# Ledger of designs, part 61: designed miniproteins, single chains, continued (2)

Each design is a single chain, and the fold is of that chain. pLDDT is the mean over its residues in the fold that is shown.

## One batch from the design tools (miniprotein)

Design m6101
Fold by ESMFold2-Fast:
Structure m6101 (fold): chain A 81 residues (1-81)
Amino acid sequence: SAEEDRRLMEEAAKRAEELRERVLGLLEQGAAAGRLEEVAEKLLAILEESAKTAEELGALELAEILREIREEAARRAAELA
């Protein structure tokens, strides 16, 4: 059903944005605690592994979104350093 497919896509987009905000928030908390390097390394590794898993499962759009979040996280970590 078109309505069901639309809801699933909207929910997926919402979850991606929630993940993005959470990742950026954790980097800011890490910076404030003097643990930016440790927090950044862990988050970037998790995002890379998640992107590879999504790609292996054929979820190419999700893999791209995860890589974009990772790239933004890397830039934000550099700005906070």
Scores: mean pLDDT 83

Design m6102
Fold by ESMFold2-Fast:
Structure m6102 (fold): chain A 65 residues (1-65)
Amino acid sequence: ELEKKIQEINEKYEKMRKFADELIDRFLADKPPEERERYRSLADKGIDNVKEYLIKKLEEEFKKK
């Protein structure tokens, strides 16, 4: 069931990505697009790093490639 857990993690983190976009649009609506993109980039990298780390740990727990 490794694939299902990976899918669940991906879906959860995609939701966090959307929520971050919502917050950026709401709180930084008056800022230049370049500044909003900077914050989106930071959020994306943070979310991606944690997601990849958790997936890697799950794969290790399954003792399979």
Scores: mean pLDDT 76

Design m6103
Fold by ESMFold2-Fast:
Structure m6103 (fold): chain A 87 residues (1-87)
Amino acid sequence: DKELIIKAAKLIVKILKTKEITEEEAEELRKISEKLNDLKSTGKIALVALYILEGKSEEEIEEVLEMDEEELKELGEKYAEELEKKR
């Protein structure tokens, strides 16, 4: 469910930028996480959130939504390495 992945990613971005979330938003994120509890969906949520934070295009975000589990793992590892090298 692409809409739920994007919604969860946007909520995570809000938390990361503002350090604040309402109880209603937290409950919504929990419900989405319970519904999309597989590794592939969780990986997509995390990577879409990172892409939003970095100002990536809608086309790049859509590409993440179409990735398989192996592609998501590889991209996630690459992002972790780049963040570690910069910070």
Scores: mean pLDDT 74

Design m6104
Fold by ESMFold2-Fast:
Structure m6104 (fold): chain A 95 residues (1-95)
Amino acid sequence: SIFSSFSEEEAAALEKAFEEEFAKYKEEIMKEYELDEEGAKKLVLNYLKYIVERSKGSLEKAAELVEELYEKGLLSDPLYKLLKGIVEKAKEMLK
């Protein structure tokens, strides 16, 4: 799992959140980037890998990184919504 730097419980929550949020936003990502579903999934996973590697196993740091990337103009609106949704949904699952 790309989430192996998180606890087993947090990694499971992130994987479930990824599947649910990707299903919700995949058509918007496909349109925005002119990708098929597999290409859109790879794009999202590349952004998640970047965020995960820099968050050092902290969901709070992951949330901060998503906001920072969006404020810097590095995320489109659908990517921002998807990545924010994944992190926030995982945080809610663990409360």
Scores: mean pLDDT 84

Design m6105
Fold by ESMFold2-Fast:
Structure m6105 (fold): chain A 59 residues (1-59)
Amino acid sequence: GITTVVNSIEEALELAKKVGYPALVTVEGHSRTLVENEEELRELLKDAKFPLGVSIEKA
C-alpha cells in the first residue's frame, strides 16, 4: 500500500489506480473504507480538506 499526503482528489485517484481496485482507503482521523472504483473514491473525498493524509492498500 501507499501512505502519503495528497493535495487533491485527482492525486488520490492516481495513487489508487497504481494500487488497484478494490482498495482500502484510510483518511487521517477516519475509519478504513473499502472503495471498489474511482467513483466511490471521489464520493469518499467529496468534502475532504487538502492537504490530506491518506493510506491506500489493495483489498
Scores: mean pLDDT 81

Design m6106
Fold by ESMFold2-Fast:
Structure m6106 (fold): chain A 98 residues (1-98)
Amino acid sequence: ASPQNLRDLFAGGAKLHREIAERLLAKADELRESDPELAERLRQQAETHRLAARGYEAAAQGNYDEARRYLQEARDMRGEFSGEGGALNGVISLQAQS
C-alpha cells in the first residue's frame, strides 16, 4: 500500500477501536448492577481498545515509537484479562506482511 493508504488505514483503525471502546463502556454501564464482575472486565477491555486507538493515531502521524508504546500498554493491560480479540489480531496480522 502507498504511505497515504497506510495512514488512512491506521486512522480507520483508531476510529474503529474508539467505537468498540465506547460500546464496551455502554455495555459495562448497563451491566453494572446485574453483573458487576463482567462490567469491570468490559471496562478493562474498553481501556485496551482506547490505548490501541492512541497507538493507531500515532502510527497515522508517523510516530511509530509512540505507537509501539501504546500498543505495548494495551498488551500489558490485556495480560490482566485473558481473552482473544479477533478484530485486533486480524488488523495486526494484516500488518505482519510488508
Scores: mean pLDDT 74

Design m6107
Fold by ESMFold2-Fast:
Structure m6107 (fold): chain A 120 residues (1-120)
Amino acid sequence: SEFDAVVERLKERKEEILKQFEKDPRYAIPLLEAAVVTGDVELIDAVLKNADKIPKGIFNSPGFALLVEEAYRRGIKLGAYVALLLIEKHNIPIPISVEVYLAEALKNFDELKKEYEKAK
């Protein structure tokens, strides 16, 4: 699967992605996308610590909505968790295309929070 190949590549390039963002905040979107599609706790932690640097416009992107949906469908639920926290932080209306997966993540919010905190 092309998606699975992208996920594996992002996992391999985790340290590069983190370093790239540290050098240039314009790479906040690549960092967010990597966190969502991998569910990697270190990438998620970096995103959450830098929530104010994530451009609000990304949450209105159909491409971003599709990444959250695809990751959630493939069992990467911490991607939905980070999306929920950022949406709350920025007071953004949830896109209808993502609403179903985000609603399920909301039901499981406490469990996703525990999973994130245990892996951190």
Scores: mean pLDDT 78

Design m6108
Fold by ESMFold2-Fast:
Structure m6108 (fold): chain A 70 residues (1-70)
Amino acid sequence: MEKVRELIKQAVDEAIELAERAKKAGHVLTDEQLIGLATERARSLLTQAGISLPDEKIEELVREELEKKK
């Protein structure tokens, strides 16, 4: 489980950095857009690590990690 949490955290951190760059360019991402970006990145990272999870579960973990950043 630690590996899954680490990859979710990485995906969320990368999505937040992208959102901050977009904000500096005058584009504010919605919470749903941020969740979507982080979920896609997390799915990619998990697949590369040989971990298979349903999209619904990946999205749930992404939402939990984003809540911790508030």
Scores: mean pLDDT 81

Design m6109
Fold by ESMFold2-Fast:
Parts: C-alpha cells; structure tokens; sequence
Structure m6109 (fold): chain A 85 residues (1-85)
C-alpha cells in the first residue's frame, strides 16, 4: 500500500473494530478511497486548505454528536496521511 493509504487503513480498521465490524478487505477499500480523496483535495486546494477542511470537518462531526475518540483518531490519521502525500 502507499504510505498514506497504510496510515488511513490502520485508523479506519481500528475505528471499524471499535464499532463491532471485522471486515479487513472492506476497510482496505475504504482506506484506498479515502487516500485518493485526500490526494485529490491536496492537488486541487493545496495542503494548508486541505488541513483546514479536515479540522473543520472534525469540529462539525463533534457538533453533530459523533464519538470524540473516533473523530480524533480519524482526524489525526488524515493529517498524518497528508504529510506523506
């Protein structure tokens, strides 16, 4: 896997398992899609704007009542993935 995809896969798999899902192959597909979306965002909007959007999406998720531990896990993984794109 590409490094960004690997980072996202680890976080997505951990999140999925915390929610009671054990489907590693589906989580690999989700990680690939997430990596492709992130790479596209960096290419179109730049790294700084993409980081800002990730932070804003995390805040919006928390405001909507999402699990704070899950939001932080995925936010951190997306920011780490950007550093290796």
Amino acid sequence: MEKAEEILYEAILEAARALGFDEPELMKEAARAAAEMLERAVKEFGEEETRKRIEEAAEDSLAAGADPELVELLRKAQLEAIEVI
Scores: mean pLDDT 83

Design m6110
Fold by ESMFold2-Fast:
Structure m6110 (fold): chain A 82 residues (1-82)
Amino acid sequence: MEIIERSPEQKAFEDRLLALAEAGDLEGMQALVSEAFKRYDKEKASREETILFVASALRAIGVWLDREIARAKAEGRPLPRP
């Protein structure tokens, strides 16, 4: 199995996105993901780079959703809608 080594930029992106997810900052997450996609369009990122960023985004969305659902249920408020 080929190990795809994450660049410092990719790790920083994932770390930032996860921090925003844990904080429940959907707007911040959307802004960060949008910035990455603008970069992809301009520089036509490699398959490996694209896969890693997509994987990081999916992981962060999962963390955000899980925490926000738990918070909403605990507070009795409606689930967040983008």
Scores: mean pLDDT 69

Design m6111
Fold by ESMFold2-Fast:
Structure m6111 (fold): chain A 90 residues (1-90)
Amino acid sequence: SMKEILNKLLKDLGLEPVDVESIRDLPEEYRQKLLQALAKKVGLSGQELIDRLIELKDATPEEIAEALGLPKEYGPVLKEIRDYIAELFD
């Protein structure tokens, strides 16, 4: 499930587990914390992560994971994060 993939990523980032199926169901403050932790994990600043995700707007889940140097299994969650960021800058 999306919840299992999300919690696996959150554990890898050192964040607390959640009981949601989508990042869109997370509080805004938790989404900000997730983005900061993800940026740190992949060796980017917060702005560099945002810019990279916008560049990847048409990428598949697997391509997003590969571009960020993360396991392909995180692809579905990374796609949700990309889509969320793309909407904020639309």
Scores: mean pLDDT 87

Design m6112
Fold by ESMFold2-Fast:
Structure m6112 (fold): chain A 72 residues (1-72)
Amino acid sequence: MLPDQDEIDEALAIMGVAIAVANGASPEELTELALRFIEQHPDSKAAADAIIKALEDHGFTEAAEKVREYLK
């Protein structure tokens, strides 16, 4: 099978959010990070879903909602 790029994108999204949170990133900074990540991975639902889920898991619900609205 070809490598599952979606799994790699998911891992990068999760790690990116975790590192940003560990460095004290604001909800606004996390929203910008997520939007840039999605822009770099167009048409990847796995990447979009993973970044939104990572934001929610770290308690940044408002940032996750803003990212969801961007995808509409």
Scores: mean pLDDT 76

Design m6113
Fold by ESMFold2-Fast:
Structure m6113 (fold): chain A 76 residues (1-76)
Amino acid sequence: SNFPVPSQVYLVVKEGDRFVARTPATLQLGSNEILVSSTEAVPAEKIEEIANQSDSIEGAAKNLEKAGFQTEIGSE
């Protein structure tokens, strides 16, 4: 391939008491947001299920990492 293989990317944000996965409009991260990357196609609903196994942003990121995803928490 003449370019990198496309990866799936989601922005996980907390809306009320749950996490929601959405397609990022930018790759800029807020301190309450998680950037989630996958080398395979994955539905947003699966990302949300895994993230919502915890009520904290750090716990959500750890759950996603255990499931095989790359995570980055915003530091702004």
Scores: mean pLDDT 75

Design m6114
Fold by ESMFold2-Fast:
Structure m6114 (fold): chain A 78 residues (1-78)
Amino acid sequence: MENSEDFKKVLKEVIEANPKFGKSKEEAIEAAKIVYRYFGSKLPKEALEIVKKSESVEELEEKLDEYAMKPLREALLK
């Protein structure tokens, strides 16, 4: 039950950070799902900055994946 409230909080934060995602209910939900998948209810300022700078849901997913995976990529890169 708490998970649905946490998701609503993330959805609100995503729309507030980038109102263009709020223009489409489907895009807003999809963007919030991506953010929630990587960070749960904990939204670092860096993640919100990526949301703000993203032009599309696809770009948002790519940039958040890069941000979340950066520590692992640094371990994998020579």
Scores: mean pLDDT 73

Design m6115
Fold by ESMFold2-Fast:
Structure m6115 (fold): chain A 92 residues (1-92)
Amino acid sequence: SVEELLRRFDEAADRLVAAARAGDVEAARRALEELLRLLKELSKDPEAAKVANLKVIGLAIELLGIGLDVPEIEEAARELARELLRASEEAE
């Protein structure tokens, strides 16, 4: 269901943010991969796609902010944010 996919998306987003704040690049990349898979599924529903794309933009901004505060993940955070924004653009 769309509701279940959105819940899983939020859980994966929370894991990505937590991993980024901890400087855990590997965990952050795993969470991103799950988010990208969920985004593809959500893109099949136009209303869910709009909600997910707004969440992706917010998440990318949050990652960029974390990268400024956590030097260990700064470069990885920029790369992860870029990948999220690219996926959002492709889903439109």
Scores: mean pLDDT 81

Design m6116
Fold by ESMFold2-Fast:
Structure m6116 (fold): chain A 80 residues (1-80)
Amino acid sequence: RREELEREGAAALMAALLVEAERQGKLDEVLAKAEEMAAESEEPELVRELLERGKRLAEVMSLEELRERARRAEEEIEAL
């Protein structure tokens, strides 16, 4: 399913951004920006769901694993 792969890829990319932001000491800034963008989106609840899923992935996966997961999701989408 294309939409599920798109959401999986987006969550993995979000998690990778959060991990990188934490390593740079910018996690609070990135989270504040993400919430601002979510509030301004047409689907704020969906964006917040992706952010929460990204936070969950960031807790259990390394940056390398998250980037690989996102790349794999994009490859599967391109193969559709």
Scores: mean pLDDT 75

Design m6117
Fold by ESMFold2-Fast:
Structure m6117 (fold): chain A 88 residues (1-88)
Amino acid sequence: MEELRERARRALEEAVALAKELLPEQVQQAAAEGGSTTPVEELVAEGKAYLDALRDAVVAKLPEMPEEEIERLLRVLEEDAAQLRALL
């Protein structure tokens, strides 16, 4: 079980790192399409802070998560990381 939690933590860290790397370009594109008046750099900073907080919250819950939930999380994170890597 611990090995599965370690895999999930690594997958989460990778997905968050990839998302943070893509965030400036993604936010710039979304802001242009959405007509946002918020500065892109401010939105990027908020997005990175949100991703870091989300990562930390999930990591904190891993010891309490059932095996089935960890397996689902790992599958989603591995899929998300693969999609994000395709964009780099």
Scores: mean pLDDT 75

Design m6118
Fold by ESMFold2-Fast:
Structure m6118 (fold): chain A 87 residues (1-87)
Amino acid sequence: SEEEELKERLEEFEEQLRATEKYLKENTLSIEELEKLLEQIEGALRQLEELKEKVEDPELLKKIEELEERLERLKELVKEKIKELKE
């Protein structure tokens, strides 16, 4: 079903996000790597916004909003790290 397919995609997205959050916490990244990660985060946020427009299921919408909040927090952390390295 379309709902099962979307749920699986969101679970896969969450696993990738969790791995990225862990990697960023455990490793020191260069400015170039952080800027690339920022572009990837912004791309992911755009994809979630597009999905929200197509999703009518309240539970799936809630999951998308949760992932958006986590990505926005990750985005701010990455921006802060870039600023610290440039100073």
Scores: mean pLDDT 84

Design m6119
Fold by ESMFold2-Fast:
Structure m6119 (fold): chain A 97 residues (1-97)
Amino acid sequence: SLKEKFEKVFEEEIRKFSNGYLPENPAVLSDELLEKLVEELKEVVEKETGVVFDDGFYEIVVQRFFELNPELLELPEEEQIEIFREFVLEVLKKAGL
């Protein structure tokens, strides 16, 4: 499925992006920031691919990204959203979606 193709490329790319880092503590996102990032991911995926996944899938993708990159949570919210958006676009491009 397109979802499985995205998940495979996402896991490959996130490991490269995080330089194989394994976090000592899981990243904690606020509910408000999680909601904003889910909506951004949904908009990007739908715009680029025409495919809609379930909200639970988007939440897992967002949580996974910040779990492996907890230092990004120290940045301003706008920069967190921009970095995440650019990462997702690269994943979609490499997945051929």
Scores: mean pLDDT 76

Design m6120
Fold by ESMFold2-Fast:
Structure m6120 (fold): chain A 88 residues (1-88)
Amino acid sequence: SDLEEAVETLEEDIKKLEELLEEAKKKKDKEMLQQILEGLERAIPQIEKVLEYAKKIGAPEEVIERIEELLKRVEELKKEVEEALKEL
């Protein structure tokens, strides 16, 4: 479904952000860390909207759980970026 395709796209985008964060940490790249933080701050409200939409249309529980896990993952990733920035 269109919703499932959107969730798969979000999962791939988050995976790429996780990879970029590891690279930024290794290089101690403050600018890259700031860009990742900005990306995450933009992604969080979009994922929240997708979650609200999925609940409104009565999406399968498995799809809702995937979106909730994505939201938790981006929130954790944001904390990691904020911690990395404090140590620079």
Scores: mean pLDDT 86

Design m6121
Fold by ESMFold2-Fast:
Structure m6121 (fold): chain A 100 residues (1-100)
Amino acid sequence: SREELDARLEHAIGNLEAQAARLRAEGAPEEIIALVEETARLLREILEDESASDEQKRRALNLAGAILLTLQKWRAGLISAEEARARMEERVRELREILE
């Protein structure tokens, strides 16, 4: 379970890093790119935190999933860039709370 959980976090980090690179190449708003990059950084810190519980790591995965879904909805034209930014800022705040 822990090994599978850590592998899923590594895959989420890789996906977020790839998404950030794609967004940068496409000239997406810097505020959105910065939030995606910050998400990947925070997930890596949680992954490498030896004191992080399985519950905290699962929460981090769920938050990463919510951010990726927000990006998908924005790219599909279902939400504005401002709404995407606001939703992602909330999820990044929750990720920071896991490290406290």
Scores: mean pLDDT 89

Design m6122
Fold by ESMFold2-Fast:
Order: structure tokens, then C-alpha cells, then sequence
Structure m6122 (fold): chain A 78 residues (1-78)
């Protein structure tokens, strides 16, 4: 449980940074794409860990919120 909680916290931080970069008019498209890719990689690590460790319903809900935020960010860059 603690391992997944740490990975979710990292993914949340990277998603927040991605949202901040997308809202920054001085940020380059390269910076926006790089931040989005980092957030997606963090989510992939959470999903991989969820296959190996016990997962609470709260942790699954947090992952779903993070994935929704990434999908919204990808739509803005499309």
C-alpha cells in the first residue's frame, strides 16, 4: 500500500506541474510535451505497481482522477 501511495503522490505532482506548464504562455510546446510524457510515465509506473501490490478503492479513485487530468491535457495539445 505505501509503495503505491508514494507513486500516486509522484504522479499527482507531475500532473500539477504539467497543468502549470500548459497554463504558462511563456512555455514552449517542447516543454509541454515533455512534462505530459513524464506525467504519463508516472501513471504507467502506478499501474504496474497495482498489479503487484494490494490496492485500496481510494487509490484506484486517485489514479482515475490523474488519468482524467492527463487525458484532458492531451486533448489541449492535440
Amino acid sequence: MERIKELIATAKTLVAWTQAVLADPSASDRDRQANLASAQNAVDLVKSAMKRFPVSDAERAELAEIEAAIAAAQAQLA
Scores: mean pLDDT 80

Design m6123
Fold by ESMFold2-Fast:
Structure m6123 (fold): chain A 88 residues (1-88)
Amino acid sequence: SLLDEAIEHVRRAIEAARKGDGETAVEHLQRAMDLVSEAAEKADIDTEAELTLVQIVLFMARQAAERGDFEEAVRDAEYALKLLEKIK
């Protein structure tokens, strides 16, 4: 599913951020955001609200990775991962 693919990209972003690879982390976070956005377009209103929160958290993780704050990027990405796994 789109959410399973998003989860995989978030996990790869966490691995990249833990290694200090900000460029790879940003790429995977962006792909996860795109997949979550596509899932939200097909969701009911309650699921769309939950996926909107995921998009905000993924955006925060991406911004952290872009500025080299890998501790914050991992923390935010792990929170997004927990939210995604509860939704699916």
Scores: mean pLDDT 90

Design m6124
Fold by ESMFold2-Fast:
Structure m6124 (fold): chain A 58 residues (1-58)
Amino acid sequence: VEKPLSEMTEEEIQQLRQDSIVAAEGIGKVLGFDEELVQKLADMLYKVEVAELEKLKV
């Protein structure tokens, strides 16, 4: 469920990080990224997701 970062629990934030890692691994597998690039992509995806959630606050 999408909600502002300020309303998320620690567990929900950890799940968001995990989802970013899974997405980065999927993309990296398709594009042939090494493990270091996958980790950097996961960090970028997490930051983008956090920014999108911040936009949901009224």
Scores: mean pLDDT 73

Design m6125
Fold by ESMFold2-Fast:
Structure m6125 (fold): chain A 104 residues (1-104)
Amino acid sequence: SMAERIKKQMERLVEEARKLLEDVKAGKITPQQAVDELERIVDEFEELVKSLPDELKPFAIQYIEELIRIVDELIELSKDDPETVARFEKIKKRLQEILEELKK
């Protein structure tokens, strides 16, 4: 029950990040608006990982790897804005650090 709730919350955050990337690609939002929202998504994901049951670690690893791929695409879309790229690079570093902790 609690594990199912955590898994569904992680899935929801990844889907929010996917929608964010699609909205940037479609020109509905700017990359700068996307970085603010992605910071919130990553903050919520980090909070879930702190209380993560061991059985959910493989799912969390897959979700973080997907989030890293989304960030990489957002960085490419932001190439003409060095300040926004730097903010996405910080988010990517946070995700990589969480991933390394989960693999221990």
Scores: mean pLDDT 89

Design m6126
Fold by ESMFold2-Fast:
Parts: structure tokens; C-alpha cells; sequence
Structure m6126 (fold): chain A 82 residues (1-82)
């Protein structure tokens, strides 16, 4: 479940998100270390379903994962990000 996964990642990386975005009922959360780019990007819905999860080990991988999750969120919600 997305809520359980987010709590697990917050124990690893700390309570603050590197990035958060919403499109309708779709939410993107990124948790990680800003200095290294090591991060996990998760897309989930209001029913706590994980629709996308990707781990990144570099800033380049992190930005790619974040972009993919945000694009998918907009597509699934049928509306732009907030």
C-alpha cells in the first residue's frame, strides 16, 4: 500500500519530501537525499494504490523518474499538475 511504502521510505530518507505534486486524485511523492540524487519516486491514487514506483541512484535518474511519474499522473487524472 502507498501509505505504508511512504512511511518506510520516510524512515530511510527522513520526513520531508524532495518533491510533491498532485493532478486530481493522483499524487506524486519523491523521498531521498538532495546531495546524491538517491531517491524513490512514487505515484499513488486516493485508494492507496501504487501506480508507479522507481528508485534512483543519481540526480539524472531522479529527474527522469520524477518526470515520468508526473507525466503519468497528468495522463491518468486527465488534468494538469497543481
Amino acid sequence: KAKELLEEERKRFGPHSLAEARAGNMKVVALGHPDTGEATVILYDDNDNVLYRRHADTPEEFLAALREAMELAEKLAGQPLD
Scores: mean pLDDT 78

Design m6127
Fold by ESMFold2-Fast:
Parts: structure tokens; C-alpha cells; sequence
Structure m6127 (fold): chain A 60 residues (1-60)
């Protein structure tokens, strides 16, 4: 049914979001081991800091 299809789709998207976050972290120079060693809050703060630094370079 449509409902069952949407449940499966949402689970796949949730997994895809995790993969996307790790790809962003790798581009910022973080290893998977470093990511796994961090708390969720520490990880989010580090990614946000790196994202802000990267965006600042392209605001010129």
C-alpha cells in the first residue's frame, strides 16, 4: 500500500541522511573514527563550525 511504501521510503531517506553527513565530514577532513568518537552534540558543533568556515570563503 501507499502507506507501507512511504514507511520504507522514509527509512531509506533517514539512512541516506546519515551517509550524507559523513560525506560532508570527510570533505572537511574528519575521519570516520573521529566522527564515531564524538558525542552527537560535539559532531554537530564541529560540522557547523567547518561549514561556516567554508561558506565564509565563498561569500567574497
Amino acid sequence: SHMEHMKRRNKILEEADEVARRLIARREGLTDEQIDAMTPEEFDALIEKRREEALKKYEK
Scores: mean pLDDT 69

Design m6128
Fold by ESMFold2-Fast:
Structure m6128 (fold): chain A 60 residues (1-60)
Amino acid sequence: SREARGREGAERARRGLPGPPLSEEQKKLNQEIAEKLRGIGDALEEGIKKGDLSLSALGG
């Protein structure tokens, strides 16, 4: 394959450092953040569609 020398993979291999495994805590935090962002997006979309922008202070 032409990508045999992939830069990111080669850099990690050269450093001899195992890729940082995401801890269970970091995974949970990322999921919580994603869920919150979805909730905010949904609320904003509803507010825009209904013309009810009084909830613009959501998710500060």
Scores: mean pLDDT 62

Design m6129
Fold by ESMFold2-Fast:
Structure m6129 (fold): chain A 75 residues (1-75)
Amino acid sequence: KEDELAKKLVEQADSLIEMAERGEIPLETAIRLLEFVIDQLEEAKKKTKSPEVQKELDAAIDRLRETIERLRAEL
């Protein structure tokens, strides 16, 4: 079930990124919400017992951190 939550969080992050890239939401708002998603993914990582899932979560967190840096460059 934690895996399902993590997938939903990543889907929400991807939607936020698309909305920001289309100019539908302010970049500052998108960055704040993406930071919140990262915090939730870190919590999901603490609860999972699967090393494979932890690795997938680490990759997702790294990708979102890079995206935040890219969005900050547009501010």
Scores: mean pLDDT 80

Design m6130
Fold by ESMFold2-Fast:
Structure m6130 (fold): chain A 86 residues (1-86)
Amino acid sequence: DLEALIERINEAVERLRPYADSPELQRLLQEEAERLRPAFEELQREWEERPRTPEVERELATRAARLLLEALERILARLEEIEARR
């Protein structure tokens, strides 16, 4: 469900708010951007090559949202791990 993924993304972003001034957050965002680049390039190719039906558009949007959510959750987990080790 795309709506549920968007809500979870919003929740993850709110959980990242305490780390907004952390230089570690900036580094982790850059690392995740590099990690996700091939996956988003694949989604871009599928967006251009596959039929433009509502089902395909929803599938691709859901996959993109899931990739973003997983990246945000990885960033949050890493930040929480770093803080716990201090």
Scores: mean pLDDT 84

Design m6131
Fold by ESMFold2-Fast:
Structure m6131 (fold): chain A 58 residues (1-58)
Amino acid sequence: MSAEEKARLIYLALAPEPLPDEASIRRLARVIQGLLALSGLDVSEETIIAVIRELNAE
């Protein structure tokens, strides 16, 4: 499973409904980045934000 796929799954587990604003998206992206880093995955905050925005557009 790619880092982006893991970020997608973590986001859906923590926020099953779309987040209302960019500040909330950025805040959650930092949490997800930290969780991925604990698993040995170095993923940029920008990549995680892009994944969240893609899911919110669904």
Scores: mean pLDDT 75

Design m6132
Fold by ESMFold2-Fast:
Structure m6132 (fold): chain A 63 residues (1-63)
Amino acid sequence: GREAAERAAELLRKAGVTEGAELLLKGAEKNSPDAAKRAAEVVTFAVENGHLEGALAAAREAT
């Protein structure tokens, strides 16, 4: 849940996607722990594969 979202948000900040990090954390507070974990996993995968626009889109869907 929240820990996964916090790790993914830090990864987004290091990649320069600050807006995505803020959206992901807001989503993690509003959504179930399982939904927050799934969003964090999608975001992490996108960032690690260089898909920064995809990572931002996934973070937006989480809110």
Scores: mean pLDDT 79

Design m6133
Fold by ESMFold2-Fast:
Structure m6133 (fold): chain A 89 residues (1-89)
Amino acid sequence: MLEEFLARYTAMELSKDPRASEEERQTAKAYVKAVRIAREIAKKEGIDTPAEKIRKAVDEALSDDPEAKKFKSSEEMIEAAEEIALRYR
């Protein structure tokens, strides 16, 4: 699962694994943060919370993060994280 992989990748970044670039580490951290925010909103608002509402809240939360500012949306960040996951399978 991509989310589980990125949680491990964040741990690797904290250990300063030289195989990962700084940009890859930043992307992985931002994505793990976005997933955590989405889960917190789903728990607070309920299981049937519309996906669009969750995405909007994630985008708003990430707009203040300097590392996330290089992505136009949560979708772009997810795509970048997926590319990293495929490379480090």
Scores: mean pLDDT 61

Design m6134
Fold by ESMFold2-Fast:
Structure m6134 (fold): chain A 82 residues (1-82)
Amino acid sequence: DEEIEKLQEELQEAVQAGDAEKAAEYTLKLVELELKKRGFSKEEIEEVLKKMREAAKKEIEAGKSAEEVVNAIIDVYFEFVN
């Protein structure tokens, strides 16, 4: 999937650059695509993306690294999908 590969490359570059906001943006786009592939509804995806954005914002405001911001989003994702 070209879109996923491009987003993964952009995420890796953002993390290497220490750009926590871009790392959050690309991670959120990747998890949205995965949730769509898993057959979740638009409403369910919107609710979990809101929680992921809130988790990312908390880590960014706390001055956490791009990797820590990505991990916070992924933790919400795993909690949602079980």
Scores: mean pLDDT 86

Design m6135
Fold by ESMFold2-Fast:
Structure m6135 (fold): chain A 55 residues (1-55)
Amino acid sequence: IRARRREAGLSQRELAHMAGVSVATISRAEAGELTLSPRTRARIEGAIDAALAEK
């Protein structure tokens, strides 16, 4: 997640806003401290993919 987010040029705050989750959710997920539900993971990955497609 973190590497792909950085390639997309997104901050944790921007990714959180696009995925509809809190910044704490992104931060903890990237640190490996939080297990994401499949739906939340799909939203985060979809937001990264959308940002990468705009490049």
Scores: mean pLDDT 76

